# Designs tried in a protein design run: designed miniproteins, single chains, continued (2). Part 3

Each design is a single chain, and the fold is of that chain. pLDDT is the mean over its residues in the fold that is shown.

## One batch from the design tools (miniprotein)

Design m4071
Fold by ESMFold2-Fast:
Structure m4071 (fold): chain A 86 residues (1-86)
Amino acid sequence: NIENAIKNLEEAKKTVQQSDAPQEDIDQALQNLDLAIQNAKNGNLTLAIQNISNAVYSALSASQEDLDRISKNLEKAVRNLQLELL
C-alpha cells in the first residue's frame, strides 16, 4: 500500500532528523527520502526502494541505537512498496 509506505518514509525522515549523525549526512539522507516519497507517489517503486537504500547509506554514521530506529521505519516502507509489486 503506497499510502502506508509514504507514512513510514515520513516517520523515517523524523527519526533521521533527530539522529546523532553529522548534519551533512542527515541532509543527504533526507534528500534521498524525499526522492523516495516522490518516486513512490509516481509509481516508480524500484527507484523509491533504491532511494531508501541511498538514505540508509547516508545514515550509517549514526549510532547503532538511532540507526536501528531509522531502519525499522525504512523496512516497513520497503515492505509496503514490495507488496504493491505483487
Scores: mean pLDDT 85

Design m4072
Fold by ESMFold2-Fast:
Structure m4072 (fold): chain A 68 residues (1-68)
Amino acid sequence: NDAARSGRAAAEKGAAGDSAGAATAGWHMYQEGTGEAREYGRLAAEAGQKGDSAAASRYGRLAAIAGE
């Protein structure tokens, strides 16, 4: 599932402190996901763009779980 994969990528990049990478992965999750997974992907992208890598990681994990 491409959406779940993008959510996992956002979580991993955010956990590594890569806020820009987490934002990109969250944006892909937003584009590929539906319902709850899509919404968490949007939140991960927004957090990553604001430089909040910890929040981006958390929302990326939630997006991955919702996308599975």
Scores: mean pLDDT 80

Design m4073
Fold by ESMFold2-Fast:
Structure m4073 (fold): chain A 94 residues (1-94)
Amino acid sequence: MSPLEKALNLVKAMLTQTQEALDAGDRATAVAIARAYQRRLVELMREQGVPEEVIAEVAALFDELIAAIEAGAPWEEIVRIAREIEDRVAAALA
């Protein structure tokens, strides 16, 4: 599996597990899941030699996604931010 495929699979896994936690009414677990995937994706990007400025941009998008979860934003908004993370990661690892 390529680094790009690994990174995109991390975002997909984060969305699946976050949705399951939110469907269960457990917002705190949803936030913890998103934070864990943020750390794992940042580590993967750093291992692949992605510039720190780009890693910071991806981390900031995760912070935006977590803020949306905490604010009770619609699932469509959470998915929109996750798509921005996927696009930025794809650009960095391509």
Scores: mean pLDDT 89

Design m4074
Fold by ESMFold2-Fast:
Structure m4074 (fold): chain A 100 residues (1-100)
Amino acid sequence: SATEELVNELVAELNKISAEESDDVKKLEKIGEVVLKYLEKAIEENNEEAVRAVLELAATAIHEIAPEFTGEFIDAMRAASVEDLVEVFRKKLEEIIKAL
């Protein structure tokens, strides 16, 4: 499916970041860039399943680096409208990076 292809591509990019970047701040910055790319694509395609899958992968990646912030990240994403989702994601990730 289109969602499976998108998820597989995102997982491959996230795994590459984890393998190549050892600095947690730079790792989260790179994760943010990749997640935003796929999140914007999923929203543009009106693929709600892909939007959820991208956000679940983002939450997993954040949990590996900053587990204490994972709950508030998930809550912020769930509270956001689709129209605000990209901006809410960006702001929450910036807050997490600043707290590290």
Scores: mean pLDDT 88

Design m4075
Fold by ESMFold2-Fast:
Order: C-alpha cells, then sequence, then structure tokens
Structure m4075 (fold): chain A 80 residues (1-80)
C-alpha cells in the first residue's frame, strides 16, 4: 500500500545518497569500479520513479533531500 511505498522511498533515498557520494569519490580517484556503482544508482533511480507513481507527495518531499549528484542521476534516468 501507500505506507509501504513511503517507507521504501525513504530507504531508497538514503541508499541513493550514500551510493552517489561513493560514486563521486570513485570518479575523483579514477576507480575502475565506478561504472558498477553507477549502474546500481540507475537501478535505484528507476525503482524510486516507480514508487513515485504510488506515493507522489512523499516522493516530492524526499526528492528535496537527495544530494545534487543523486538528483542528477535520477534526472538522467528520466531522460532515457
Amino acid sequence: GKAEAEKELKELVEKMNELAKKLEEMIKNNDPEAGKIKKELEEIAKKLLELSKIAPEAFKELFSKLSKFAQDVLNLVLSK
């Protein structure tokens, strides 16, 4: 239901922020594993977008809590 979607949105936003920060550090350090973390972020972004259809108000609130880099990743997925 909506409450389950809201809880999952919060958990995924937190995870997306953590992975986005890790990806920024990996890119800065030329880490070859950066591409793997980028794919994980894209998968989380897709799931966030699906949950946004169930709980759009919660998504809008939580979107503002995403880092700029995490928002950029989400917008990149939206443009595909």
Scores: mean pLDDT 79

Design m4076
Fold by ESMFold2-Fast:
Structure m4076 (fold): chain A 95 residues (1-95)
Amino acid sequence: SDADMRAHFSAVLATQSRDQLITNMQIQQSDLDSAIQQAQADNAPQDIIDAYQQQRSQVQDTISRVRAGQISDGQLRTQIVDLNVQYVQIRVRYV
């Protein structure tokens, strides 16, 4: 369930430093770039490509807010959890 995924990601991220959280965001950005490229190469439905692109925009916004000092460690953890849950949901629709 989404609640179970959220609890799992929250537990994994609870002990991570701010630098580790930023690294996780950068990894997610790279994964999304690869997922978009693969979806386009596979001629995936446009709604799936749009969903990945929207999530990439959210990742980019979060990185910008982190660089601007506008987001706390707790808020960053919550945002990473939300983005990880969304990524899994897109993956399930594509498969």
Scores: mean pLDDT 83

Design m4077
Fold by ESMFold2-Fast:
Formats: sequence, C-alpha cells, structure tokens
Structure m4077 (fold): chain A 70 residues (1-70)
Amino acid sequence: MEELIEELRKKLEELGFPDELIDAIVATVRAHEQDIDYLIDIAKSIVEKSKDPLFQEAARIVIELLEKYK
C-alpha cells in the first residue's frame, strides 16, 4: 500500500495537481484501501462523467495502480 501511495503522489504531481488536492486524493484511497473494487468503481465513474481531461487522467492512473496492486 505505501508504495502505491508514493507512486500515486508522484503521478499526480506530474499532472500539476496542487499538494492539498493530492493529499485529499491520497487520503480517500487510504481510507478505502480494504475496498479496492469500490475505489475502482469511483475512478471509472470519474473517467465516464468528468469533462476535465486532467481528472480523467488522474482517475485512469488510480485504476492502473489499483489493478497493479491487486
């Protein structure tokens, strides 16, 4: 889990997300780390309904990392 969180932070920093928002995303992932399927469903919903390409990219990164962890 810690390696997943560190990789997620780095990828979100590369997208230009502010530290406060990165911390919020990391906290959400950590809060639901025992329910990976729920996190994947949320991320898929963001990819589908969001019109913001940066949020879609962040959600895809979350999905890829969670699948790699699985």
Scores: mean pLDDT 77

Design m4078
Fold by ESMFold2-Fast:
Structure m4078 (fold): chain A 84 residues (1-84)
Amino acid sequence: SKEELRKKFAEWLKENSDLSPETAEKIADIVVEIVPEELLKNTPLGKIAKQIAAVILDVELPESERIFDDETIAKLREKLKPLF
C-alpha cells in the first residue's frame, strides 16, 4: 500500500540523512501522494531520495538517473520547496 511505502521511505530518510524526523515524514508523505505507486515499488529508495534532493536543490540529473516526468517534478517542487 502507499502507507507501507511512506513508512519505508520515512524510515530510510531518518537512517540515511540529517533531516529531522518531522521533515523526513513530511517529505515521505508528499512523495507517496505525488509519485506513482508503481515507481515507488520498483525503484531503489536511494534513487528516489537522489531525485528528491535534486528537486529541492533545483539540480537537473542525467537522463539515466531521471526517473520522474516533468509533471511529477513540478508537483514535487511546489510541495517540497516550502519545507526549506
Scores: mean pLDDT 80

Design m4079
Fold by ESMFold2-Fast:
Structure m4079 (fold): chain A 111 residues (1-111)
Amino acid sequence: MEELKEKAKKLIEEARQDILDNRPLLYGAARAVELLMGPEKGARLREAIDKMINGSVEEGYKAAQEAVELLKEGVEKAREINPSTARFLEEAAKRVQEIADKLKEAVELLK
């Protein structure tokens, strides 16, 4: 039980650090989504990133899942217009997925 709590704590700390380290990339991706898919989807991605930074572990995980979905939609839209932007959004989606996976494991360990 204690070992599972310590593992969960470490995963949460690593996920939060990954979010902070990738913050410029994530907000850059939100701007790209805004330009490709409109201001509503850009705002939703920014709100998801803000919840990943400031929310609870469960809120952060849910927000990370929404962010991955929006980024993947942006990738598909960008592929027809600008392959460099598609690659940039693919990298952002990969980083957010890695964060989501760590938060998911932490949530499951705390059940």
Scores: mean pLDDT 85

Design m4080
Fold by ESMFold2-Fast:
Structure m4080 (fold): chain A 55 residues (1-55)
Amino acid sequence: SSEQQVQRMQELLSELIGFPVPPAEAQRQLQVYLQTKGEQLSPETRQKYEQALQS
């Protein structure tokens, strides 16, 4: 499960910024993206990213 969580976070982050990052850094950058651009995302996309962070 942890491996799948990491892969999902990295996939989402790669879609957003275009490069792979370490798992811990991926989590931090995804949080920042949600905080800065969360209001501009569709509800579905935001929920998907939030779930990835909680998994």
Scores: mean pLDDT 67

Design m4081
Fold by ESMFold2-Fast:
Structure m4081 (fold): chain A 87 residues (1-87)
Amino acid sequence: SELEELIKKYEELIKKAAELVKQGADQSEIDKLLKEAEKLVEEYLELKGVPKEVQEKIKELREKVKAGAPRSEIDRLQDEIDRLLAE
């Protein structure tokens, strides 16, 4: 239950950040959402002892969103992370 809620919050923040990038919003707004998402994931990963490879994928997702990567690439990385966090 808590894990499912965390995943949904993370996904929502990343989706909002990606939409803001597409709209040409201020970089500070995008960065704020990405930092909020990063905090949620880092706290959980540290507590659960998640492998470094998973942590690297999460950092890659943040960098791709910040750089304005295609939605399809963002969605694919989110799906991979979502799947890993759901277990």
Scores: mean pLDDT 74

Design m4082
Fold by ESMFold2-Fast:
Structure m4082 (fold): chain A 59 residues (1-59)
Amino acid sequence: AALISQVANEILSLILSQGPIVAITTAELAAKINASVAAVTAALNTLQAQGKITVIAVS
């Protein structure tokens, strides 16, 4: 979806501008890019599937 693609691009832009993101929660990331937690989760899954990031899920 367009929204998920936009959120994925914003995450990549944040990594490029701020450096690699380590030890950040999905909620904190959503707040930084002004997106919903659901959209950020979907975007992170998309980026991981594309091999652009590695995500370790904590339960």
Scores: mean pLDDT 66

Design m4083
Fold by ESMFold2-Fast:
Order: sequence, then C-alpha cells, then structure tokens
Structure m4083 (fold): chain A 91 residues (1-91)
Amino acid sequence: MSLSLSQVGATTVQATAVREEESGDILVVMLKGEGEEAKIAVSENGLSVSVQLDVPVGATVKGVAYRYRLDASGVVELVDKLEKTAKAVAA
C-alpha cells in the first residue's frame, strides 16, 4: 500500500491510497485539516481510493490510509496503516 498527498487546486488537497495486489483488502483513506472534520472514503474492490478536502493556503492537513482484511468469521483486521502530513501552499 502507498499513500500520497497532492495539492490538486489552489485550496484543494487530495489523499490517495493505492494497493498493488489483488488481495480482497478494503482500503480506507481519511483526510483532516486544522479545525475541519475528517473526510473519509472507502474502496472494497478497487486498487485505489481518494478523498479531497478544501483548506486555506498555509493550513496543515493529515492523511491516513488503512488497509483492512476480512477473516473467515467476518471480523475486520487492520493489515496496514500509513500517515502523511502536508502543508497547503500557493501554487
């Protein structure tokens, strides 16, 4: 699994999580800015998941990616976790 934070607009940051293998794992990405509620996106069958958050220039954003596996009993197990922090800048 990989996690990237990218500024995709003058006030917009995107977090993208990618898995490279077909494992049936669930991908969850969360993006949180200072003073903002966290945004979350989930992909149950895709190789990637992305979420975008609008933040002012100079704001700090934290992205967190989770990879979960379902066991034979239907219990969700955390397999991988990645965190990145970035500061929104003028383009």
Scores: mean pLDDT 74

Design m4084
Fold by ESMFold2-Fast:
Structure m4084 (fold): chain A 66 residues (1-66)
Amino acid sequence: GPLSDEEIAEAVARIEFAVTLTAGRNAGLSDEEILAEMERRADATPNPVLAEALRKEIEKFREELK
């Protein structure tokens, strides 16, 4: 397929973000607690491309909360 490693990482990050957000909201977590969990996941990944993609999703979520 025509997808780069960066594009694959961005797709994975969007899925991981959506799952984390949905699970957190269903568990009754605050937006701040959900952000902390997403940050922890980004920091834990050994893949720097995925870490960057996850941090981009985190930043989008922060902007939506303003």
Scores: mean pLDDT 83

Design m4085
Fold by ESMFold2-Fast:
Structure m4085 (fold): chain A 67 residues (1-67)
Amino acid sequence: SLEELRARLERLRANLDKVQAHIDTLKAEYEKNPDNEKVKRDLEVYQTTADKLQAEIDRLEAEIAAL
């Protein structure tokens, strides 16, 4: 239903905001120590998650707009 799609979109946006906050924190740590392999891997993982969330948000927005 439209209500389910809107609820999903809101949840995805909230999750993206949380992921972006983690990325911002990790970027600040990376600037302090660019040789920290854990921070590099965490950034890669969180950036991939952010990209997937954004793609799903875009897809759901398009689906809702097409209704």
Scores: mean pLDDT 88

Design m4086
Fold by ESMFold2-Fast:
Structure m4086 (fold): chain A 73 residues (1-73)
Amino acid sequence: MHVLDAEEQELAARNAELIAKAEEGDPEAVEELVATQARLLRERDPELFERQGALILEYGDEASRRGLERALA
């Protein structure tokens, strides 16, 4: 099984909290979740990040686009 290090476990727990808040309709949680996931994807798979980022810019809501912009800064 893949084992996360302590930093990645903390990030996973924070992502779970943000997902729960986003499910409740919190746009700030959506923005933060997208920013966090986009930064991670940019480091791990830049080609997939570029592809997913293009889809968010074309079809995503305002909170998702703000999250992507924060990840790019």
Scores: mean pLDDT 73

Design m4087
Fold by ESMFold2-Fast:
Structure m4087 (fold): chain A 69 residues (1-69)
Amino acid sequence: MSKEEFLALARSIALILTEELGVPAEHREALVEAALKEVEKRFEELSKDLKALAQFIREVIERELARAR
């Protein structure tokens, strides 16, 4: 899987998770971009375990939501 394909998959997962977690539409883009930035930094590790990828994205979104109070 290419880096571009991996980041596209990560973006799809992040969008689904922002909808599932009830993130307001105006904050979804910022949270998706924050998650993708951290995923890209850890591409070598996360590309080997897609379950870990989904869990990591969820943790980033939850952390950013707690910070944006």
Scores: mean pLDDT 79

Design m4088
Fold by ESMFold2-Fast:
Structure m4088 (fold): chain A 62 residues (1-62)
Amino acid sequence: PLSYEQALAIVEAAKAGASGEQVAEMARELGASVTVAQGQAVVELAKAGVSPEEMAAALTGL
């Protein structure tokens, strides 16, 4: 399962310009069950200004 620190790192990668595919791959390499569509959603939320802490909390435990 994804830790909060790992989830936060994924969110920071998305904010830094990682693609949805890259976000999904990073999460899966850390043992999370994340689809490319979910990775793209994380990138869109990051660009929309949703807090990194809220997104990381939602990804924690995946």
Scores: mean pLDDT 81

Design m4089
Fold by ESMFold2-Fast:
Structure m4089 (fold): chain A 109 residues (1-109)
Amino acid sequence: SRKSREEQLEEMLRYIRENRELAEKEGPEALELLEAAERLLRLEQQPESPEVLRERVEAARRAGEALGKLAGKSEEEIEAIGEEAARLAAEGTPATDVLLRAAALAAEA
């Protein structure tokens, strides 16, 4: 709880980078998740603009869809997880919370 938002973002990006080799072994869906999550986290560090917001929404959608694919969800469930992640990003939800919510939805039985 002593870490700033910026420090939390840097820590998450570091964990993503450290797990890149594992993602490469897991396959293309894991790489999509890594790339989308890293983009979402990096965009949160940029000054707010309509372009940055649009890119955040797209990165969140891709991260959610990749999580759904990794969890073996149906096409309809993958789309729903992606749309929920995109909705949260559009509402200004922090990137870490967007990723945690998408992961929770992907983990539902």
Scores: mean pLDDT 78

Design m4090
Fold by ESMFold2-Fast:
Structure m4090 (fold): chain A 105 residues (1-105)
Amino acid sequence: SASQKQVNESIAKLKKEMLAVVNEVRNDKSLSDNQKAVMLGSSFGIAQIHLSVLIQENKDNPQIVAQLQAMLDQLVDAEAQMQKLFAQGKVDDAINVYVDTLNSL
């Protein structure tokens, strides 16, 4: 459907924006672990806001809402897991949670 095409394009843009953030985190050797955690956490937060807006815009389509809600729940769970790993000093494992989540969307 036209609505599904628009949603797919919005998700593709979201993935591209999330990928740009993790590439910056990986390439900038001056960033502290706390700065990496804030940047990746902020990226998850922005993605969650965008998905919430897409859910509201598609509220009359239960199949699209279910798809977007599942993605939103996945991002919320992944952010919590990533932040727990950062708090443990497991920086590479935390970044892997972000990347694996992005690849599974």
Scores: mean pLDDT 92

Design m4091
Fold by ESMFold2-Fast:
Structure m4091 (fold): chain A 61 residues (1-61)
Amino acid sequence: SPVAALEAEIDRLQEEISRLVAQYQAALAAGDQAAVDRYRAEIDRLVAEFGALGDQLEALR
């Protein structure tokens, strides 16, 4: 179903965000500013995608 497909994609994004947050924290601890900037941009992109999928899921309810 469209609902099940969106829920699976949302779960996938949550896992990716969790991994990137861990990498972001490691980069902060290492003082790697280039990695910090890169992971922050990736997290922001995935958070926006997560929000858009949540809106799509609500439209199907």
Scores: mean pLDDT 87

Design m4092
Fold by ESMFold2-Fast:
Structure m4092 (fold): chain A 104 residues (1-104)
Amino acid sequence: SEEAKKLIEEFRKAAGEFQKALDNYVKMKKEAEKGTLEEQYKLYTQAANDLSEVARKLREVLEKLKANPDVSDGMVDAAETMVESAERARKDAEQKANEYKKKL
């Protein structure tokens, strides 16, 4: 259906934003290693916030995909896998931010 096609396009857009956030997180980790403990704490806190926002958007699209009967199970499974990946990245960034905060 046209509605299902629009939801799949919305998901692809959110997936692209997630990939960009992951690429930024990888670059940030390399830069953080060169910084002070306070700079590392701030960088990981920012990354956690950015990844949290992307994970939230992916979950919202996933719920819409699940609610549409014209969306394939395979598409829903792919979306669930991406939400899980986003959540893991967010938790990693939050854990590292907390570890650096304790060293301040």
Scores: mean pLDDT 86

Design m4093
Fold by ESMFold2-Fast:
Structure m4093 (fold): chain A 83 residues (1-83)
Amino acid sequence: MASDEELEELKKKALEAYKKGDMEKVKEYLVELALALDGPEVVPFEDLVEGVRRLAGHLGIELSEEEIEEIARRVLERAKELQ
């Protein structure tokens, strides 16, 4: 599991990317944050979607449902690779 310092740095990078309008970087940092928080565990896709939605909401990042599902799918693919 990532340290609190690593989590704070990832949150800062996601917010900086969001303020710059770099949505691709926002998605990349949210994938890394989700993996850092939950580890490389393979969970149901619906639980990943809900987790990403809550994470984005907690950070104040506004995402479409399609973007949330894209991020959740990337998290699931990365989690499978890390097993």
Scores: mean pLDDT 78

Design m4094
Fold by ESMFold2-Fast:
Structure m4094 (fold): chain A 63 residues (1-63)
Amino acid sequence: SADDAAKAALEAENKKFQELIEKLKELGLEDRIVEIFKNTDMSLQQKIDELEKILKEEEEKNS
């Protein structure tokens, strides 16, 4: 149903966010996650985008 599809989309978004947080923590970047979460002016999407950017940059440096 449409409601089930919407719920699945929200769950997928939450899983993506959790995966980003976990990967950043494994890289020792927990302090950066905390700083982004302290920013109340950022939307959830902006926080996700910033975390993805940080993860990509850090992975590229360590590759």
Scores: mean pLDDT 76

Design m4095
Fold by ESMFold2-Fast:
Structure m4095 (fold): chain A 86 residues (1-86)
Amino acid sequence: RLEEARRQAEMIVEEMMRRSGSVPPEELVEEIKEELVRLFLELGVPVTESAEEALLALAIAVAERLGLHSREEVEAAFRELRERLA
């Protein structure tokens, strides 16, 4: 529900910022969180244990529904980015 989606979105954004070592403008961060909450609710994305898993699942669902990128491309992009941050 809304509260669960909100928590998932916050967890994802916090983890991404923590790993990157930089904080984007607050306005951008809030827009991302709001969009994540909407997408989690609309697409019925399942709750996950980790921010990384939640982000990947959401990204795949969004890409599949909106036709932005193939599942493989979205998965590869996030994996590549996280590897650079590690």
Scores: mean pLDDT 67

Design m4096
Fold by ESMFold2-Fast:
Structure m4096 (fold): chain A 89 residues (1-89)
Amino acid sequence: AEVELTVAVFAETPVPAGSRVEVYVDGRLAGEALADENGAAVVRIRVPAGEEHEIRVEVYGPDGSSLAAQWAVLDAEGRVLAQGFTPAK
């Protein structure tokens, strides 16, 4: 069985439109999206139910530069399961 999760990326200062958001589950790319004109992105992923998973979020500007971002993982009901901050590298 699998569950659908939503990863939302927000920054206090918006990331540039077209920035690429990559979501990794257990070290493997699970989904990606481009940031909109407001600097927000939403990535939907599916993960096996009943297991603990490591979620990692990476954000890259249109020029390929690593960007800082705040993110949250939500279940199908909008409940926050995890949240974090990715620093610029």
Scores: mean pLDDT 76

Design m4097
Fold by ESMFold2-Fast:
Structure m4097 (fold): chain A 95 residues (1-95)
Amino acid sequence: SDRKGDIEELKGYVAQLEELRDKAKAGTLTEEEAQYALEIMSRAIELAKKLGASEEKISQLESTLNNAKQAVANKDYKAFAEEIDNFISILKDIL
């Protein structure tokens, strides 16, 4: 993908994560949707690396993903939504 295509793909991941976050806050998120959100977060990190995000921003994204994984393992979807919010904020700072 060219840089413009990669930026649009990352914006697409942000939009998907916002929808999944809202479902988590509403208590309607399924376990399959939670796993899908973690997959999107992982793909977003790899795309952010490709786009030249700083090592500091990548470390922040990886930390929020690890916290999100722990929240899903604990079935704490409120904490999961908070970690997605943090992740989205970091991605928007990269964009």
Scores: mean pLDDT 89

Design m4098
Fold by ESMFold2-Fast:
Structure m4098 (fold): chain A 83 residues (1-83)
Amino acid sequence: ALARFVRLLLTSAVASTLAKRSGLVEEATEWLKETLVELGLASREEAEAMSFEELVELAHEAARRLEPAAEEELRELGKRLRL
């Protein structure tokens, strides 16, 4: 759960940075579509119909659903790593 949660947050953050700071909106959109489909969070048909903003919202929604499990994994890692 933690690895999927971190990937969703990082992909969303990097895609948003590419779109807003570098003007690479089309590349950011395609990368975000591919990541969401690979993670099983959207079908290819659904992802192709979505805007960049809708893809970011889907990634955030999926991360929100994973957050409790990710927090539990992070807590266990913290015990092993003295965090």
Scores: mean pLDDT 76

Design m4099
Fold by ESMFold2-Fast:
Structure m4099 (fold): chain A 71 residues (1-71)
Amino acid sequence: SAVQQAVARAIGLALRAIGVGFDYDPKGKELDPDAQKALEIALEALRKGELSEEEEKKALEYIKKAEEKAK
């Protein structure tokens, strides 16, 4: 179903954003601001059970920005 597909995609985005957060701060106390924005998009998609292509693209762009800052 569309809801199941949206939830699966949103979970994937959330996990990527969290993963970048661990690379930025292994203690998990601080998230990169771009990773935080990507996570917010993913969590909102999970809450409503839908994720547009534009929302997914925006979240992926934030994840890429966060990955570029990770050391």
Scores: mean pLDDT 77

Design m4100
Fold by ESMFold2-Fast:
Structure m4100 (fold): chain A 83 residues (1-83)
Amino acid sequence: MDRSVQLVVDYLRSQGLTDIVVDRRPGLQGLYDMVQFAFDNNRPLLVVPTRGDQDLENSTRDFLRSLSSQTGRSVRLDFLDVS
């Protein structure tokens, strides 16, 4: 298993989130799909692996904020540095 994926899995297990599927698709679209999945499936926390890409992180936060504004719901988003 990729070390970055293992770190995310270990973090999710520590939070009691054993049923979340981690998408390995690279880039912004993969992250948007994960955010949308968490939102649609009422997941209270989504942990996203990152390597300090601030533009990617900011775009993902803005997308989640937009979804929360449109629906009145919120999902906590945390970025895990796997660099």
Scores: mean pLDDT 57

Design m4101
Fold by ESMFold2-Fast:
Structure m4101 (fold): chain A 82 residues (1-82)
Amino acid sequence: SSAAREAERKEVTERVAFELRLIGEIEDAKLEALKNKNIEEFEKRMKEILEEARKYGLSESVIKSLEKMAKEKLEEIKEYIK
């Protein structure tokens, strides 16, 4: 039915949009940390983003990808503020 197909499409679209939003929030947190030279706020924000991802029910593989991205961004911040 069109209603079932529409519900499936909406669920996939909303999940992908949420994942992209979290990726954007990670990049925004990096830029804020570089501007303010504040690594501790970046680490706190990464924990909040990962908790939001887990509460939403994102897969463990997606969560691990976000964790890897957060670690890579943290290393970039450390290089720029030394």
Scores: mean pLDDT 85

Design m4102
Fold by ESMFold2-Fast:
Structure m4102 (fold): chain A 114 residues (1-114)
Amino acid sequence: SEEELRKLFDELERLIKELKEALEKGDREKAERLLKKIEELLFEIAELIANSEDPRLKTIGLFRLTALLTELIIESRRIAKQSKDPKVKELAEEVAERALEITKKVNELLKKLE
Protein backbone atom coordinates (compact mmCIF):
# COMPACT_ATOMS: atom_id res chain seq x y z
CA SER A 1 0.00 0.00 0.00
CA GLU A 2 1.00 3.65 -0.42
CA GLU A 3 0.98 4.21 3.35
CA GLU A 4 3.10 1.07 3.97
CA LEU A 5 5.63 2.22 1.34
CA ARG A 6 5.74 5.72 2.91
CA LYS A 7 6.48 4.23 6.35
CA LEU A 8 9.32 2.11 4.94
CA PHE A 9 10.83 5.12 3.12
CA ASP A 10 10.68 7.18 6.33
CA GLU A 11 12.55 4.40 8.17
CA LEU A 12 15.10 4.13 5.34
CA GLU A 13 15.78 7.89 5.47
CA ARG A 14 16.31 7.69 9.25
CA LEU A 15 18.76 4.78 8.90
CA ILE A 16 20.72 6.54 6.12
CA LYS A 17 21.02 9.65 8.32
CA GLU A 18 22.28 7.51 11.23
CA LEU A 19 24.73 5.73 8.92
CA LYS A 20 26.20 9.04 7.69
CA GLU A 21 26.63 10.17 11.31
CA ALA A 22 28.30 6.87 12.26
CA LEU A 23 30.70 7.17 9.31
CA GLU A 24 31.65 10.74 10.25
CA LYS A 25 32.33 9.63 13.85
CA GLY A 26 34.32 6.57 12.73
CA ASP A 27 31.89 4.19 14.44
CA ARG A 28 32.64 1.16 12.26
CA GLU A 29 30.54 -1.40 14.15
CA LYS A 30 27.46 0.85 14.10
CA ALA A 31 27.98 1.70 10.42
CA GLU A 32 28.24 -1.99 9.44
CA ARG A 33 25.09 -2.83 11.44
CA LEU A 34 23.17 0.08 9.91
CA LEU A 35 24.29 -0.85 6.39
CA LYS A 36 22.88 -4.37 6.85
CA LYS A 37 19.53 -2.95 8.03
CA ILE A 38 19.47 -0.51 5.10
CA GLU A 39 20.14 -3.33 2.61
CA GLU A 40 17.34 -5.49 4.07
CA LEU A 41 14.92 -2.55 4.03
CA LEU A 42 15.86 -1.67 0.44
CA PHE A 43 14.97 -5.19 -0.71
CA GLU A 44 11.66 -5.05 1.19
CA ILE A 45 10.84 -1.75 -0.51
CA ALA A 46 11.84 -3.14 -3.92
CA GLU A 47 9.57 -6.18 -3.47
CA LEU A 48 6.66 -3.94 -2.45
CA ILE A 49 7.21 -1.74 -5.52
CA ALA A 50 7.56 -4.76 -7.84
CA ASN A 51 4.38 -6.41 -6.51
CA SER A 52 2.29 -3.23 -6.83
CA GLU A 53 -0.33 -3.13 -9.59
CA ASP A 54 -0.40 0.70 -9.36
CA PRO A 55 1.84 2.21 -12.09
CA ARG A 56 2.00 5.52 -10.21
CA LEU A 57 3.21 3.86 -7.00
CA LYS A 58 5.77 1.87 -9.00
CA THR A 59 7.07 5.04 -10.70
CA ILE A 60 7.30 7.27 -7.61
CA GLY A 61 8.63 4.39 -5.50
CA LEU A 62 11.41 3.61 -7.96
CA PHE A 63 12.31 7.31 -8.26
CA ARG A 64 12.44 7.74 -4.47
CA LEU A 65 14.47 4.56 -4.01
CA THR A 66 16.98 5.64 -6.68
CA ALA A 67 17.25 9.15 -5.17
CA LEU A 68 18.03 7.79 -1.68
CA LEU A 69 20.62 5.32 -3.00
CA THR A 70 22.24 8.12 -5.02
CA GLU A 71 22.37 10.35 -1.93
CA LEU A 72 23.97 7.55 0.10
CA ILE A 73 26.64 7.01 -2.59
CA ILE A 74 27.41 10.75 -2.91
CA GLU A 75 27.56 11.34 0.85
CA SER A 76 29.67 8.23 1.50
CA ARG A 77 32.17 9.28 -1.19
CA ARG A 78 32.29 12.80 0.29
CA ILE A 79 33.05 11.41 3.76
CA ALA A 80 35.75 9.13 2.32
CA LYS A 81 37.37 12.04 0.45
CA GLN A 82 37.31 14.45 3.41
CA SER A 83 38.27 12.06 6.24
CA LYS A 84 41.85 11.80 7.54
CA ASP A 85 41.14 8.44 9.24
CA PRO A 86 42.10 5.46 7.03
CA LYS A 87 39.42 3.25 8.62
CA VAL A 88 36.73 5.87 8.01
CA LYS A 89 37.94 6.25 4.41
CA GLU A 90 37.88 2.48 3.80
CA LEU A 91 34.46 2.04 5.40
CA ALA A 92 32.92 4.99 3.53
CA GLU A 93 34.34 3.72 0.23
CA GLU A 94 32.96 0.22 0.97
CA VAL A 95 29.53 1.71 1.73
CA ALA A 96 29.57 3.66 -1.55
CA GLU A 97 30.56 0.54 -3.52
CA ARG A 98 27.95 -1.55 -1.70
CA ALA A 99 25.25 1.04 -2.46
CA LEU A 100 26.13 0.76 -6.16
CA GLU A 101 25.89 -3.06 -5.96
CA ILE A 102 22.57 -2.82 -4.12
CA THR A 103 21.26 -0.44 -6.80
CA LYS A 104 22.08 -3.04 -9.48
CA LYS A 105 20.48 -5.86 -7.45
CA VAL A 106 17.36 -3.78 -6.78
CA ASN A 107 16.97 -3.05 -10.51
CA GLU A 108 17.42 -6.76 -11.33
CA LEU A 109 14.86 -7.72 -8.65
CA LEU A 110 12.33 -5.18 -9.95
CA LYS A 111 12.71 -6.54 -13.50
CA LYS A 112 12.47 -10.20 -12.35
CA LEU A 113 9.32 -9.67 -10.22
CA GLU A 114 7.28 -8.24 -13.11
Scores: mean pLDDT 83

Design m4103
Fold by ESMFold2-Fast:
Structure m4103 (fold): chain A 70 residues (1-70)
Amino acid sequence: SLAAHRARLDAATEEALKLVDEGKYQEALNLVIEEGRRAVADAPPEDREAVIAHTTKAVSRVLKKAQEKE
């Protein structure tokens, strides 16, 4: 379901944010991007746009947190 894809992406995002706290910026980005790609591949066509939008928000959260770390 769309809710299940969003929940998995949210869990991956939380893990990625922990990696950012550890200074593992590339690993954090790769984690969210890979989970997003799998979610899009697994989603039915009608849900793909919503999954892509959710993945974009997740990537933005990780990038913003990484950029705040100087």
Scores: mean pLDDT 84

Design m4104
Fold by ESMFold2-Fast:
Structure m4104 (fold): chain A 55 residues (1-55)
Amino acid sequence: SEIDKLIDELLKKYNNNPKVKEFAKHLREEYEKARQAGDEERVEGIKAILEDMLK
């Protein structure tokens, strides 16, 4: 999925930093909850956070 790709790129950028890995895991859980709830604003917000960290 698109979120998995962003997380993989983030983990590569930060050399699998444990704190970054834990944060990414929390964002993925929140993303899944937002998708399940139909909360498009939160879905896009989480993607934006990951993309910002990647840039």
Scores: mean pLDDT 83

Design m4105
Fold by ESMFold2-Fast:
Structure m4105 (fold): chain A 80 residues (1-80)
Amino acid sequence: SLLETLDKAIEAVKAGNFDEALKYLNEAIRKAFEEVPEEYLPKFIGLAIGAVGALFSKDYDEAIRLLEEMRKLVEEALKK
């Protein structure tokens, strides 16, 4: 699921594994277009761009913060 993919991205950042974090973030972006309602996509993509930037700048605390915001947004969007 998208939430599991975001959790894996967060775990990869915490482990210091940049390549795995970026892989899971890219997978999460692809899944968001399938699973997230259109009205939430602009905010999700904005957060994703920020997370990519944080990873490339090696600001891992900011990357984790943004990935956790993405996770909360997905939980809000997918309320069941």
Scores: mean pLDDT 84

